Designed miniproteins, single chains, continued (3). Designs and how they scored, part 79

Each design is a single chain, and the fold is of that chain. pLDDT is the mean over its residues in the fold that is shown.

## One batch from the design tools (miniprotein)

Design m10728
Fold by ESMFold2-Fast:
Structure m10728 (fold): chain A 98 residues (1-98)
Amino acid sequence: MSEEERKKLIEEFNKWVKEHEEEYQARRDALAAELLPRSVEFTRKALREWAEKNGVEISEEELDRLAERRGQAVAQMAADLIVTGDLIDEFLKKLKEE
């Protein structure tokens, strides 16, 4: 692929992203909210198991605080990754009939 072709592809991608920015941001926010309760619970279990394995004493209050904070970050990261994947797939589909 030439540098000219690569530059044009990037410009088309950026234009497509701008045209759909509000839609994809709404999808990310909705998915992050949906994933949040499960992400917090998963993070809480992982932190508890890590603490037990390493002989670290952690209070239930601190565990809950850390699980909520990290669970939110994980949910947002997962939503961003999934929606970005959808965005790329939908853009590639636009460039190819299939």
Scores: mean pLDDT 82

Design m10729
Fold by ESMFold2-Fast:
Structure m10729 (fold): chain A 60 residues (1-60)
Amino acid sequence: SSEIEELEKKIEEYLEQSQKIRDEALAAGRYTHEQVLKESELTMKAMLYFMKKQELKKKE
């Protein structure tokens, strides 16, 4: 369904943004507080969208 596709796109976007922060921190050899907070926010958003996607799949 289009709803599942939209959720998958959002999950992918958040995970890609989170990975970019991890890559930048790894290259710098450390995390800043701002990077930790942003990565946590993005990971939480991805998890929430993933849970919503799983609920929609179970209703089919």
Scores: mean pLDDT 84

Design m10730
Fold by ESMFold2-Fast:
Structure m10730 (fold): chain A 56 residues (1-56)
Amino acid sequence: SAEELQKELDKIKSKEEALEYIKTLPLSERQKAHLERILYEKSLEEFKKAVAALTL
């Protein structure tokens, strides 16, 4: 659910934690690579928005 996803995202405080989280997501390798690019090119906040958009 959206609430459970938000709780998981709230636990992520660093880019390293975000990279480990990506490995657990039921997403394609292409989608995971896209999320990794967002982390490197933008911000942790933009990453969290992208995860929500892909999983909700």
Scores: mean pLDDT 82

Design m10731
Fold by ESMFold2-Fast:
Structure m10731 (fold): chain A 65 residues (1-65)
Amino acid sequence: SEVRKEKQAFVEEVLAKVRELSAQIAEAKANGDTEKVRSLMDEGQRLALEADRRLEALDAQIRAA
């Protein structure tokens, strides 16, 4: 299924973004940049919400097919 392949690719992209964001948060913490840490954590929350919505949509398409 093309949709299943799309879901796998999307999950891999999200995991890569989470890893990059976590590294940036660790760097900002090491530098004592509390404003940047807060901003990056907000970006992480946004990423999680968007990923959840996209995964629900993909799973609905898989179930309907």
Scores: mean pLDDT 86

Design m10732
Fold by ESMFold2-Fast:
Structure m10732 (fold): chain A 58 residues (1-58)
Amino acid sequence: SKSESWRKYLLENWEKLTPLQQQILMTLIYDPDASYDEIAKKLAVSTATVRRHLRRIR
């Protein structure tokens, strides 16, 4: 599942990820269909910040 893919990535790359990237990935593990706006609202960051970090994680 998408959730399992994000969980494996998070566990394998934990030490290489910033705290914000870790929080974004944890949010996607909980809700893999969450929009950028939903993630941004939950983490109190801009949608542009979420988009930028997800582009680098892909």
Scores: mean pLDDT 80

Design m10733
Fold by ESMFold2-Fast:
Structure m10733 (fold): chain A 94 residues (1-94)
Amino acid sequence: VPSVEERFMAVFDRLLARAVEAERAGDLETALLYLEKMAVAFYLLGLEHKLSEEELERLRAAALARVRASMSPGLAATFERDLATAVARVKEEL
């Protein structure tokens, strides 16, 4: 049975593939929309599964590394900021 982390990364990779496709097409609005959906998915997953700070940090690092490897520095920086906000909100709610 896939772990929560494996399930999350599968969904994340699918959304990231759409963001990368949009950036390559020059559709920055759609790319930003998919990056925002990834940050929101992170927030919802953190709340639903009551992830520990260690699990949240590990997933944040993995997600950010994948975006940095696949997208432009500007879009990666936007995602890093939105992801940091999502992590902070999960910690505040839990």
Scores: mean pLDDT 80

Design m10734
Fold by ESMFold2-Fast:
Formats: sequence, structure tokens, C-alpha cells
Structure m10734 (fold): chain A 91 residues (1-91)
Amino acid sequence: LLEEARRLARAGDLEGAVEAAQPLAEEALTLPAEEAAAIHRRMLLELRTAYLQGVLGLPEEEARRLAAMPAEDWPEEHLAALEAHEAEVEA
């Protein structure tokens, strides 16, 4: 489930990745709020990491580091590349 979502995110398909991860997110809703929040944060981090690997062509370690930090702290080249990709997808 999460592995398939990560595969879709790496291909640049965030919508498909979120849809594939939906059953995991729904299962988390049966847990106490703090545990559900922790699972959601981890899921988003994993999907962001996979997306950045695929879109920016980064190694897993670097993509994970970027996914965990605010966008304003990213190197300019990575932020510009992500913005270019998002513009291309919407065109």
C-alpha cells in the first residue's frame, strides 16, 4: 500500500499516491488522535520524499532531508526545479 503510493509519487503522480495511501490514512483514524497524527505525518513525509526523488532526481537521503524541512530553507536550485515541474504538470 505505502510502497505503491511511494512509486506513484516518484513518478510525479501525487494525486494517485494520495489515493493509493487512502486506506492507510483511514485505518489511522481508528487510533487515538496523537497516534493518528504521528502516522499521518510519517505518511506525508514518505510521500514527499518519494515525490522529490522522482521530480528532482535526488538520492533518497537528500530527498528525505528536504521533505523534512521548510521550503524556505531549501537550496534555490531545488525549489526552482520543483516549481518548474508543477507548472509543467498544470500546462
Scores: mean pLDDT 69

Design m10735
Fold by ESMFold2-Fast:
Structure m10735 (fold): chain A 80 residues (1-80)
Amino acid sequence: LTPEQQQKLLEIVEEFNKEAEEIRRQLLAGKLSLEEAIERLNKLGEETIKRLKEAGFPEEVIEEVRKAIEEYKRELEREF
């Protein structure tokens, strides 16, 4: 990846992390069930992958991000 592509990737990942943290906070506050939180994370993940595809990232990078999202969901399910 070029430095410009690396920066773009970080921006997309940061946006995902910010939204995912908000979902986690709502779950901890009892405003969301675990099922609702996972559903929202799935939708957020789909939107994140779409952004990566639109930005022209190679499939290798997209696959790594998919794995990271799945791991985040597993950790959340393990904690709750």
Scores: mean pLDDT 84

Design m10736
Fold by ESMFold2-Fast:
Structure m10736 (fold): chain A 71 residues (1-71)
Amino acid sequence: SEQEEKAREIVERFRKQLEELRKEGRLSRASVQDLMIKAANEGSETLDQDTLDRLLQELGREARRFLEQVR
């Protein structure tokens, strides 16, 4: 659906931004949290509740994976 496509775009952009921060040596808990909040806010403005709930779960999962790699 259009909603699911929009959610996927938000997740893909979030993932790309996290990877860019890693390459720049700027990946931290604070920077991950900042990007996650921005992505969640974009989703809340554009997505229905069911799609937003799934987006938030995906964002949390991606953030957790990146944070596990931060020493």
Scores: mean pLDDT 83

Design m10737
Fold by ESMFold2-Fast:
Structure m10737 (fold): chain A 63 residues (1-63)
Amino acid sequence: SHMAPPATPVEAPTREEIRALPREKLVPLMAAMDVLRAAGALSREEAEEARKLIAEELGEEFK
């Protein structure tokens, strides 16, 4: 095993998973998507898609 601790690739949350979360957990999850994308654990497209789904559940514009 390598000593380098880069972010392990993870799966973006599904729409069903996002809908199952209370609103108070959606805000930190949206921030976590940016962190995971910056760390290389998620692709840009996967992170942006997940953030869009979270923004839809929050009822706010994505941008």
Scores: mean pLDDT 70

Design m10738
Fold by ESMFold2-Fast:
Structure m10738 (fold): chain A 89 residues (1-89)
Amino acid sequence: LREKAIEAAAEGNLLEALRLLQEYAREEGLSREEAQFLLTEVLVEGLVKAGNIELAKKIYEEAKEYAEKTGDPLAKRVAEAIEKILEKA
């Protein structure tokens, strides 16, 4: 499911990627926080794989701003994960 979600995101099929990730989160018994983290990682990895670095960077900027405004530890971890993915791209 996770790998299929990354492929769907890379193809630009974001709705299918979301559907696959929701199913994966349900089957694995992930918390809402864990599911949110997984969704962000898969979408960014899919965009990077497709070569859409500009959109991936925009998502990073939005995640970073949200983390800075809210001080939410989960939002901070999400932004850090996106940064790490972009560094490898």
Scores: mean pLDDT 76

Design m10739
Fold by ESMFold2-Fast:
Structure m10739 (fold): chain A 80 residues (1-80)
Amino acid sequence: SVPQPPPLTPEQLELAAQRDRKVLEAMERARAAPSDAEKAAIAAEYLIEVAPGAGEALVASLTDAQLISLLESEYRGALA
């Protein structure tokens, strides 16, 4: 049998569920946004909310296109 990783703790499962809810909400807002700059701003808000400190550093270093791509990647991950 293939080795199974240990199960996540209840706290880790709740944090993952919260992050999944937030990325779905962020993607809905981004899809409704009329410009790439606004889509990138929504992606930036999501990253800062789910990863305080680290998210702010990522937002400072990424372009608008990279922020949008990262949000889309996070959204696809939540659906998998």
Scores: mean pLDDT 78

Design m10740
Fold by ESMFold2-Fast:
Structure m10740 (fold): chain A 61 residues (1-61)
Amino acid sequence: ALAEAVELARQAQRAFDDGDYDRASDLTRQAADLLSKVDPDLSRQLRGRADGLAALGRLAA
């Protein structure tokens, strides 16, 4: 779970660097879901970040 969440976060960062905010948002939400029972506070913070990334994707479209 933690190792998978870290890999998803790295993929989200690469998507962000590529300007793919929708993909970055999706990958960040997947990482948050994996962390929901392990670290609920971090999971909540990542969900907020994913919402912000989705908003950036809408503005860029």
Scores: mean pLDDT 80

Design m10741
Fold by ESMFold2-Fast:
Structure m10741 (fold): chain A 86 residues (1-86)
Amino acid sequence: SAMEAEIKKRIEEYKKFMEEWLKIELARHKDDKEKQEIIELRVKLMYTNAMIGLARVYGADQEEIDKLVEEHRELHKKIKELEEKG
């Protein structure tokens, strides 16, 4: 459908934006490996959150949405653990 095509386009544009931003931020923190790991996880968290929203909008299966929600939860947990150790 036209809606599915538009959603795929938005996903691709968002992914390219996040990938470009990630490259810049990793370069700024090249000497801080712990901060680089947190940045990579936060970018993945933002992407997964956007995917959950889009999956709900296009009416994806509940199993697909639940999988994305669980991935988002695990990413949050890992980020928190790393930030609490720093």
Scores: mean pLDDT 80

Design m10742
Fold by ESMFold2-Fast:
Structure m10742 (fold): chain A 86 residues (1-86)
Amino acid sequence: MLGVASVIADTPEAAKAGAEAMRKAPGVLDASYSQADDGTGVAGGVAETLESARRIAEAMLENAKKQGGKATAHASEGASGIPAVL
């Protein structure tokens, strides 16, 4: 079953660092980064399993913390039929 990982950060630098960590992680199927006009950033990706997604979320959170600001990470089991993943 697919896993989904995300990080939401109050700064674009923190979210971008999270996305970069995810792209380097083994088991990543897809990864993306987005920034809002207010400076809030979101990074997310899809992994082969929930376990892989949790590991990726941990790496994303760690990298986001290094850039400063407030950040949270999340991992969940992906479901078929989701029209957009992060």
Scores: mean pLDDT 66

Design m10743
Fold by ESMFold2-Fast:
Structure m10743 (fold): chain A 65 residues (1-65)
Amino acid sequence: SLIEEAARLLIEGREEEALEFIREHGLDPALVEQEIRRMYALGEISEEELERALEVLERVRERLE
């Protein structure tokens, strides 16, 4: 899904690509955050990956405003 793809870009720390992807597809950053947190709850990503993804998403959110 597009939400999962955006989440993966953020987990990888690919800020510019994540920003462009979110803008291009009109994705809700709140739904992307929910997906990142869901992946963590299911054990698909580490705590370090979660923290990095949320930090990158915060910067992306600031640039979308």
Scores: mean pLDDT 89

Design m10744
Fold by ESMFold2-Fast:
Parts: structure tokens; C-alpha cells; sequence
Structure m10744 (fold): chain A 62 residues (1-62)
């Protein structure tokens, strides 16, 4: 739901790559975002690019 997405976006924008990646995985598991969007968001989060991670989470919405 929106609360889970907001939590992942907040983590990404705060530069918390581990929390953002975990959130992206949970969002994909619950079919809130696409598999491709989750993969790209996780890669960006671990690369330290919180802005790209947030963008990929928003763009990946089902």
C-alpha cells in the first residue's frame, strides 16, 4: 500500500540504502511495484543514489 511505498521513498531520500532496498523488495513481493522497478531501485540504493532509487520506486508503481 501507499504507507509501505512512502516508507521506502523516505528511506531512499534520506540516503538509507539498506532500508530503501529492503522496502523495494517488500513492495515488489506485494506487487506494489514491478520487478524491473524494484531491481533498478535496489541497485541505485546500494550505489548510494537515493534520488535515483526514489525515482525508480515511483516509476515502478503497478
Amino acid sequence: GDAALEGALAAARAGDGAAAASGAHDLQKNMVITEEGAKEAIAAAYAGDGAAAADRLERGRV
Scores: mean pLDDT 81

Design m10745
Fold by ESMFold2-Fast:
Structure m10745 (fold): chain A 90 residues (1-90)
Amino acid sequence: SEELLKLSEEILEAEKAGDEEKQIELRVELARLGPPEVRALVEQAEAAGASKEEIVELDRLVHRRELAEHLGLAEAAAAEEARIAELLAR
């Protein structure tokens, strides 16, 4: 969506400026606007008291799992699923 593109541009600007706090905040917002599965996992993590940094890592793990599944790498996908489960087990 246009909103996702704008957030991505704002993240790049924050990276260029070296504003790590703003990058994390924008990446959390981006994760909340992700696909339904990602949004559900983010909501679960937030309810469990996950930090903003942990939410950003969760989003990265989900995307790596999706990439592994797309490439037919079942063992790699299972490894990322295990990392997601570990993050959510707090």
Scores: mean pLDDT 83

Design m10746
Fold by ESMFold2-Fast:
Formats: sequence, C-alpha cells, structure tokens
Structure m10746 (fold): chain A 76 residues (1-76)
Amino acid sequence: MSLEERLAEFLSTLPSLSPDEALDRARELVDLLRRERASPELLRQMIQALEYLASQYPEHREEFQALRDEVQALLS
C-alpha cells in the first residue's frame, strides 16, 4: 500500500477510531513518512490532517501539534 493510500485509509477510518487509536495511527504514519522519505506534498497533507486531528481530539491536541511540528521540520 502506498503512503498516500495509507493516509487516505487512516482519514476514512477516523470516525470509528478512539482518540488513543487515532494518535497511535498518526504516530505510525509520521514515522513511516520520515523513514520512506515522503514527498513534500504528502508531508503537507499530513500536516493538514494533524491540524484537523488536534481540533477534533482535544484530549491529545498537544501531542498532535507536536507531531505536526515534527512533520514541518522534515520540510525544512
């Protein structure tokens, strides 16, 4: 499965995931994007997804924001 497909699958399953599951999946995707040297476009899409998740799951807002900052650093 491509990185783009994995991100799309994650987003489509979000309504059925607990906040903890969403955070774990986001961490896995960020690690995978870093390891596979994801394109700048995929990194930007992940940043948008993480910003959305921070707004939807206030329990883990700071953790999603930290992941967003990690992905932003990969674009620098």
Scores: mean pLDDT 81

Design m10747
Fold by ESMFold2-Fast:
Structure m10747 (fold): chain A 93 residues (1-93)
Amino acid sequence: SLSFREALNRLIALTLRAIGEGFDLDLLIKQGKLPSQAEIDRRLAALDADAAEARAIAAAFPELAPLAQRTLALIEENREKLEEIRRKREELE
């Protein structure tokens, strides 16, 4: 139901959100501030939702697939950072 322009604007929004989350997660790791398990789970669920949306846009608009793949790569980097935070949290329990 999205137009091409709406899909493009949505991918841009997803990319900016992924960049912002990456900076936030880097800061949390650097400061040793470990979020709760509930907050880690919430952030992981948000990444899964954003990845699903990026894939759906790429499927509907193949011309946007290269941009969607870049968005997905940023989401995957954030997943790896959240997994690092989860491991550090488990080591302190």
Scores: mean pLDDT 89

Design m10748
Fold by ESMFold2-Fast:
Structure m10748 (fold): chain A 85 residues (1-85)
Amino acid sequence: MDLSELMKLIEEGKLSEEELEELIEEATKRLKVGEETKEKLKEALKLRKENPEMTLLEIGEKVGLDPSFIRDFLLTLSEIYAEKK
């Protein structure tokens, strides 16, 4: 499973907003996170898409999440995306 492939799709805008929302819903269910944390993860993805040079540490500081947790979320998104192909 390649995290870089999913990040490239997000950065290039090749995932529709509807597809991305569906991936976020499934990832947050697998990680057992609440609505507040889900909204923070959505903001983290938006920041990554708009600022591809920004590190996960910087994104985590802006949204108030552990960068390791953001990484686990992105890996979970990649896993779900691979299952849908």
Scores: mean pLDDT 76

Design m10749
Fold by ESMFold2-Fast:
Structure m10749 (fold): chain A 65 residues (1-65)
Amino acid sequence: GPMEEAVRFLMERLGLDEERARRIVEGAVTLARELGEDVAVQFLVAELPELTREQAEEFLRLALG
């Protein structure tokens, strides 16, 4: 599903371990659903400084499906 694709993206392209990748994806999805997409994007940029804001927004769309 979308979360599994997002976890794989973090592992394969950013070199994160599965546990950290899964926590980041779950955190971002939870924040987007509870507090809105802007808060989730801020979280992603803080956790994944390798991503631009635009890339973090695209990643969040992937994770949400």
Scores: mean pLDDT 86

Design m10750
Fold by ESMFold2-Fast:
Structure m10750 (fold): chain A 85 residues (1-85)
Amino acid sequence: MEAMEKALKAAEEEGRKRAEQLGGKVVETRSYVLEDGTVKVEIVIELNGLYRRIKVTVVVKDGKIESITVEDLPATQESIERLDA
């Protein structure tokens, strides 16, 4: 499960960099690891009283990170408490 730990850290790092690029303050980070090795991290940022979500998906194959995808999603109050939109 070292590969999942690396994927989780990579996802959090990419999401954090995206949050900084958007100029937002990170208020919440949630992570979800699927049994197939897919890692999903949602980061909620606050930007002048508005909330935005950043979703990072990392695919792990053969114990190594194969791909990292970063998505900028609109946030709602409900979405802040859930990992999936």
Scores: mean pLDDT 70

Design m10751
Fold by ESMFold2-Fast:
Order: sequence, then structure tokens, then C-alpha cells
Structure m10751 (fold): chain A 81 residues (1-81)
Amino acid sequence: MEELEKIVKELAKALETGELSEEVKKLLEENYDPSVKPASPEELARLVTEAEIAIKEGKYEEAEKLIKETLSRLYARLKEK
């Protein structure tokens, strides 16, 4: 539970500042699915917001799925650089 909240905060910060922490970079590599398509910045922000709401409502399983999707799509977007 505490881990999901920390991950969501780090992702929100990364999307806001454009700066990826070492921890976020590691999570991107670990959760990358090559079948997922890159998401737009708008879609990534939406996924992070939905994950934050899910955590607040105690829907940790839903939050974990949203976090994994966000990480995979963000990594796919960055891989082309």
C-alpha cells in the first residue's frame, strides 16, 4: 500500500517536471511491455490521476493496474529517443 502511494507520487512529479528519478527509470524498465503503444502526455496524466483516486478510495488492485499501464506506455514513449 505505501509502495503504490510512493510510486504514484514519483510518477506525478516526473510528468509535472519532465525529470525522471533513478527509481522511476528502474520501474519503467521493469514494467515495460513491448506490445503497448506510446501514450500521449494527456493520457499519461489521466492514468496517474485515476491511480491517485483509486488509492484514495482503497482500490489498490485497480491502482496497481493503472500504475503498470502508465509505466509501460511512458517507457514506450521514451524508447524512441
Scores: mean pLDDT 73

Design m10752
Fold by ESMFold2-Fast:
Structure m10752 (fold): chain A 72 residues (1-72)
Amino acid sequence: SSLLEQVRQQTRDYLNQLRASNSLEQTQQLLDQQIHLLQQLISKSTGERKDILQVELEVYQEQLAQVRQELQ
């Protein structure tokens, strides 16, 4: 849906700003913390809210994988 596409893009834009403002190590720590929080929220969510949070989680996980690769 257009809403989920907007959430994905806004999440990517936010994480790009986060990376520009923090070291790779700081970014990894922040992403790990937010991923854990998103997973907890998803477990307690239903419907459209759950779908939105799942899209956010996917983008956070993709960024974490990239940051971890760059740290090696």
Scores: mean pLDDT 88

Design m10753
Fold by ESMFold2-Fast:
Structure m10753 (fold): chain A 93 residues (1-93)
Amino acid sequence: SLVEEAVRALFEKDYDRAIELADQAIKEGHKEEALFVKAWAYIDKGQYDEALKIVDELEKLGATPLANLLKGRIYEKKGQTEKAKQYYAEAFK
């Protein structure tokens, strides 16, 4: 699937391809999973503002655990370890 290909690109650190494949998957209705992959790619690129827009979209869809996991990763990448742990804990409640 396009989501599986996007995840593969993310694993290979091909962030631009991961975003492109995720955008295609969103158009095909795989919205939550594809938005998650797209946000993760933006976080790993250091584009936190773009990632936060996707976090807002996931929260509007009711995907609060995925949104909290992404917030955890953003704070982790910023070196804010205690905030990262808090959001990761909220994701798994």
Scores: mean pLDDT 88

Design m10754
Fold by ESMFold2-Fast:
Structure m10754 (fold): chain A 95 residues (1-95)
Amino acid sequence: DVEKTRAILAAIQAALDALPERVRLAAAQILSILLAKEEDTYLSISELAKQTGFSKATVSEAVRALAAAGVLETRRRGRTTYVRLAKEVRDALYS
């Protein structure tokens, strides 16, 4: 759905533009990693920090902002936070 995809991409861009530069760069890299996944999967904050090269603190800040914007889903299991694309975002881009 081209219209729904455009609306979601516009919402993502607006959310990114509202963030401080450091957090915005981390958020963009996180989205690039998650969008490149073939399957709907959770990645840990530690995995995202390793793959992006940003600190766990910066990644956590970016993830919180994107989750607040409805772009990402988070799940806490014990001491670990797991992150994936929100179902609505995934469905619009891959359906």
Scores: mean pLDDT 79

Design m10755
Fold by ESMFold2-Fast:
Structure m10755 (fold): chain A 70 residues (1-70)
Amino acid sequence: SPALERILQILRDNGIVPSPEEVRRMQELLEAGRWGELARLVIDIYIKKNGGKEPSSEFLARLEEVLSEL
């Protein structure tokens, strides 16, 4: 999915590599059209893998841009 690849790139640009299980869950939510849950999952992955740190405004803006094009 082009949208999934864009989300994975946003995470990689922030030094985050999701697990295969996390990638699979993102695919399932994307295919189900559950975009709010997808956004929450991506943010939760960021927080978990970035020492509990909240994502930046720039991260959130990039994620919202991808989701708004779905």
Scores: mean pLDDT 87

Design m10756
Fold by ESMFold2-Fast:
Structure m10756 (fold): chain A 89 residues (1-89)
Amino acid sequence: MEEVLREAADVVSEEANRAEKEGNLELSTTLSMALIQISVALTLPGSDEEKLEIAIKALRKGKEAAEEAGDEETVKRLEEQIERLEEAK
């Protein structure tokens, strides 16, 4: 569980850094907020299912922002992470 959440956090962090480097500040901010939510899920007491749901919700928000920004690579990477977390339930 923790490994899957940490991998999702790493992907979001990489994409947030890429968005910032490319000057996509709105996308970078939204992805940074998603990263915070995943990090909170990692530290919360609770069931693995509850932690996964928090992370999946954060990833979906990040994906929506990436779709609106036209960032197809970020959309693809976040969708792959969402699928991995859904499979971990």
Scores: mean pLDDT 84

Design m10757
Fold by ESMFold2-Fast:
Structure m10757 (fold): chain A 65 residues (1-65)
Amino acid sequence: GTLSESLVEHFRALIRDGSEFESALSAYLLAQEYLAVGQRDKAEALLAEVTRPEARAAIRHALAT
């Protein structure tokens, strides 16, 4: 399956424009959603797309869990 565009856009907006906590949490949840639908490559690609250190750390944590 694929994630809904509205869900992905919601998380991407919070990663980009949210607080440090919102950015980290949204990055973690989006990475976990990609992993849950078997799209590990997309979860890994998210690291290349995000610039905020807290979001990157959250994605790395999701990939390790």
Scores: mean pLDDT 82

Design m10758
Fold by ESMFold2-Fast:
Structure m10758 (fold): chain A 84 residues (1-84)
Amino acid sequence: DPELRERLRALARRLEELLERYRRTGEIPEEELLALLAELDALLEEIKPLLSPEQQRAFLEAAAIRDPREFLEAVLELLRRLLA
C-alpha cells in the first residue's frame, strides 16, 4: 500500500529528527514524543498482519526498552528495515 509506505517513511523521518535533536540537546520535547508514539501505535496495529513473526517480536522487544534514546534508535532501525 503506497499510502501506508509513505506514512511509515514520514514516521521514520520524524523519529530520526527527534533522535538527532536528542543527541544535540540531551532533551526530547515530551509533547512531540507522545504524539509520535500514539501515531506509531496506530500504524503498528494497521501493519501487524503484514509483519513476519520475527518482525512482530522485534517491535515487542523494542517496546520493552526503558531508555528513550535506545527505544527511538531500535524503533527507527525496525522501520528502516521494513522500508528497505
Scores: mean pLDDT 78

Design m10759
Fold by ESMFold2-Fast:
Structure m10759 (fold): chain A 62 residues (1-62)
Amino acid sequence: MKGLEASAENLYKALQEAGIEISYETALEIVRLAQEEGLDFAEIGRALGVSEATLRRWAAAL
């Protein structure tokens, strides 16, 4: 899906089901960065102030 909101909802639900607690707003920002810049989790982590370990866990759910 190319809708930012649809991708963010899918990510948010996948992470919630995987036991990873994030806000929907955080999921939306991750999808926005991934779609606009091409996926680079190191850069996304820096932009969001998220640790690499947490970001890798989110990446596994994408």
Scores: mean pLDDT 65

Design m10760
Fold by ESMFold2-Fast:
Structure m10760 (fold): chain A 72 residues (1-72)
Amino acid sequence: SEERRRLLEISLKLAEANTYIVKAKRNPEDKEYVEKAKELIDQVLEEARRINADPSFIKAIEVLKKEVEKLK
């Protein structure tokens, strides 16, 4: 129950990060969207590692982080 709640919280933050990624791609002149996406992804990655989430899930987040870094 508690583990499922934590994973849901992480998933919701990932969804929020994806919203900022979409906004960043549509508004490349506004660097704030990229910064917000990076902050959320960093938080998600730290929390996923803290709860010892599935390695494939952690790797997917790491790949997403690298993709967001390329948007600058």
Scores: mean pLDDT 83

Design m10761
Fold by ESMFold2-Fast:
Structure m10761 (fold): chain A 62 residues (1-62)
Amino acid sequence: SELEKALRDLRESLINREIAYRIRLEAGVPVEEEFGQLTPASRAQDEADRAELERIEALLKE
């Protein structure tokens, strides 16, 4: 279905964004930095992406 395809595409996009963010953190090259630290905005975005992924995974399992 179109909805299922859209959910899978969104899931893949969010997973790729999360992986990119983690790779940057592990390499010491954060997406955003404020005076040598990650900004609250970049952390909030990662947290929001993780929550959205959890919801999508639950929907796809049905």
Scores: mean pLDDT 67

Design m10762
Fold by ESMFold2-Fast:
Structure m10762 (fold): chain A 110 residues (1-110)
Amino acid sequence: ITLKQAQQQAELVAERLRLEQELAEQYKNDMPIRKAQAADAAKKTSYEETIAQLISQKEMVLQRDSTAAGKSKSLKERRSLGLRTKYEMDMLDAQIAFVKEMGKAEEEKG
């Protein structure tokens, strides 16, 4: 292995770790806000309708990722896209779980 190849590999790993750290920070900051938004939506409509809307958004994110991945010209762009898609999917999954927990708690209170 040449020193130049080892340096390029280290730089790719460092860039991925930086992006993962940036997304983890954003997740931590945005999660309480997004949970509050999902809770507000559920109160204005219904828990079932809010869950259905979040599942629909999850499908849209997957369709967008599929379309963008097909158009991506580099592995770097595809990796960045994959990490961002994972972040949005994890966020939507957490919102769905939170709304489901709220609906169950309301049923058990009666």
Scores: mean pLDDT 77

Design m10763
Fold by ESMFold2-Fast:
Structure m10763 (fold): chain A 87 residues (1-87)
Amino acid sequence: SEALREKGLEALREGERLLGGRRLEEALEKFREAFELFRELGDTETLRERLELAKKLLEEAKRINAPKELIEFLEELVRLIEETLAR
C-alpha cells in the first residue's frame, strides 16, 4: 500500500527528528510506529537495514561512553526491531 509506505516513511523521519532533538521517548514511539508499518508492508529489507544501523550506533555510543539514557534508548531500539522481525 502506497499510503502505508508514505505513513511509515513519515513516522521514520519524525523519529529521526525527535532523536536529533534528544526527545528519546517520543523518538522511540515514532520508530515503533514506522517499524510496524514496514512489517505490515512486508518490507523486511528496510527493517534489517535499520537493525544493522541501530546496532552500529549502539556499539559506537558504548565506545565513546555516551550518556546512559542514549545507550538505553539504542538498546530498546535494537530490541524493538528484532521483535518486529521475529513476528
Scores: mean pLDDT 87

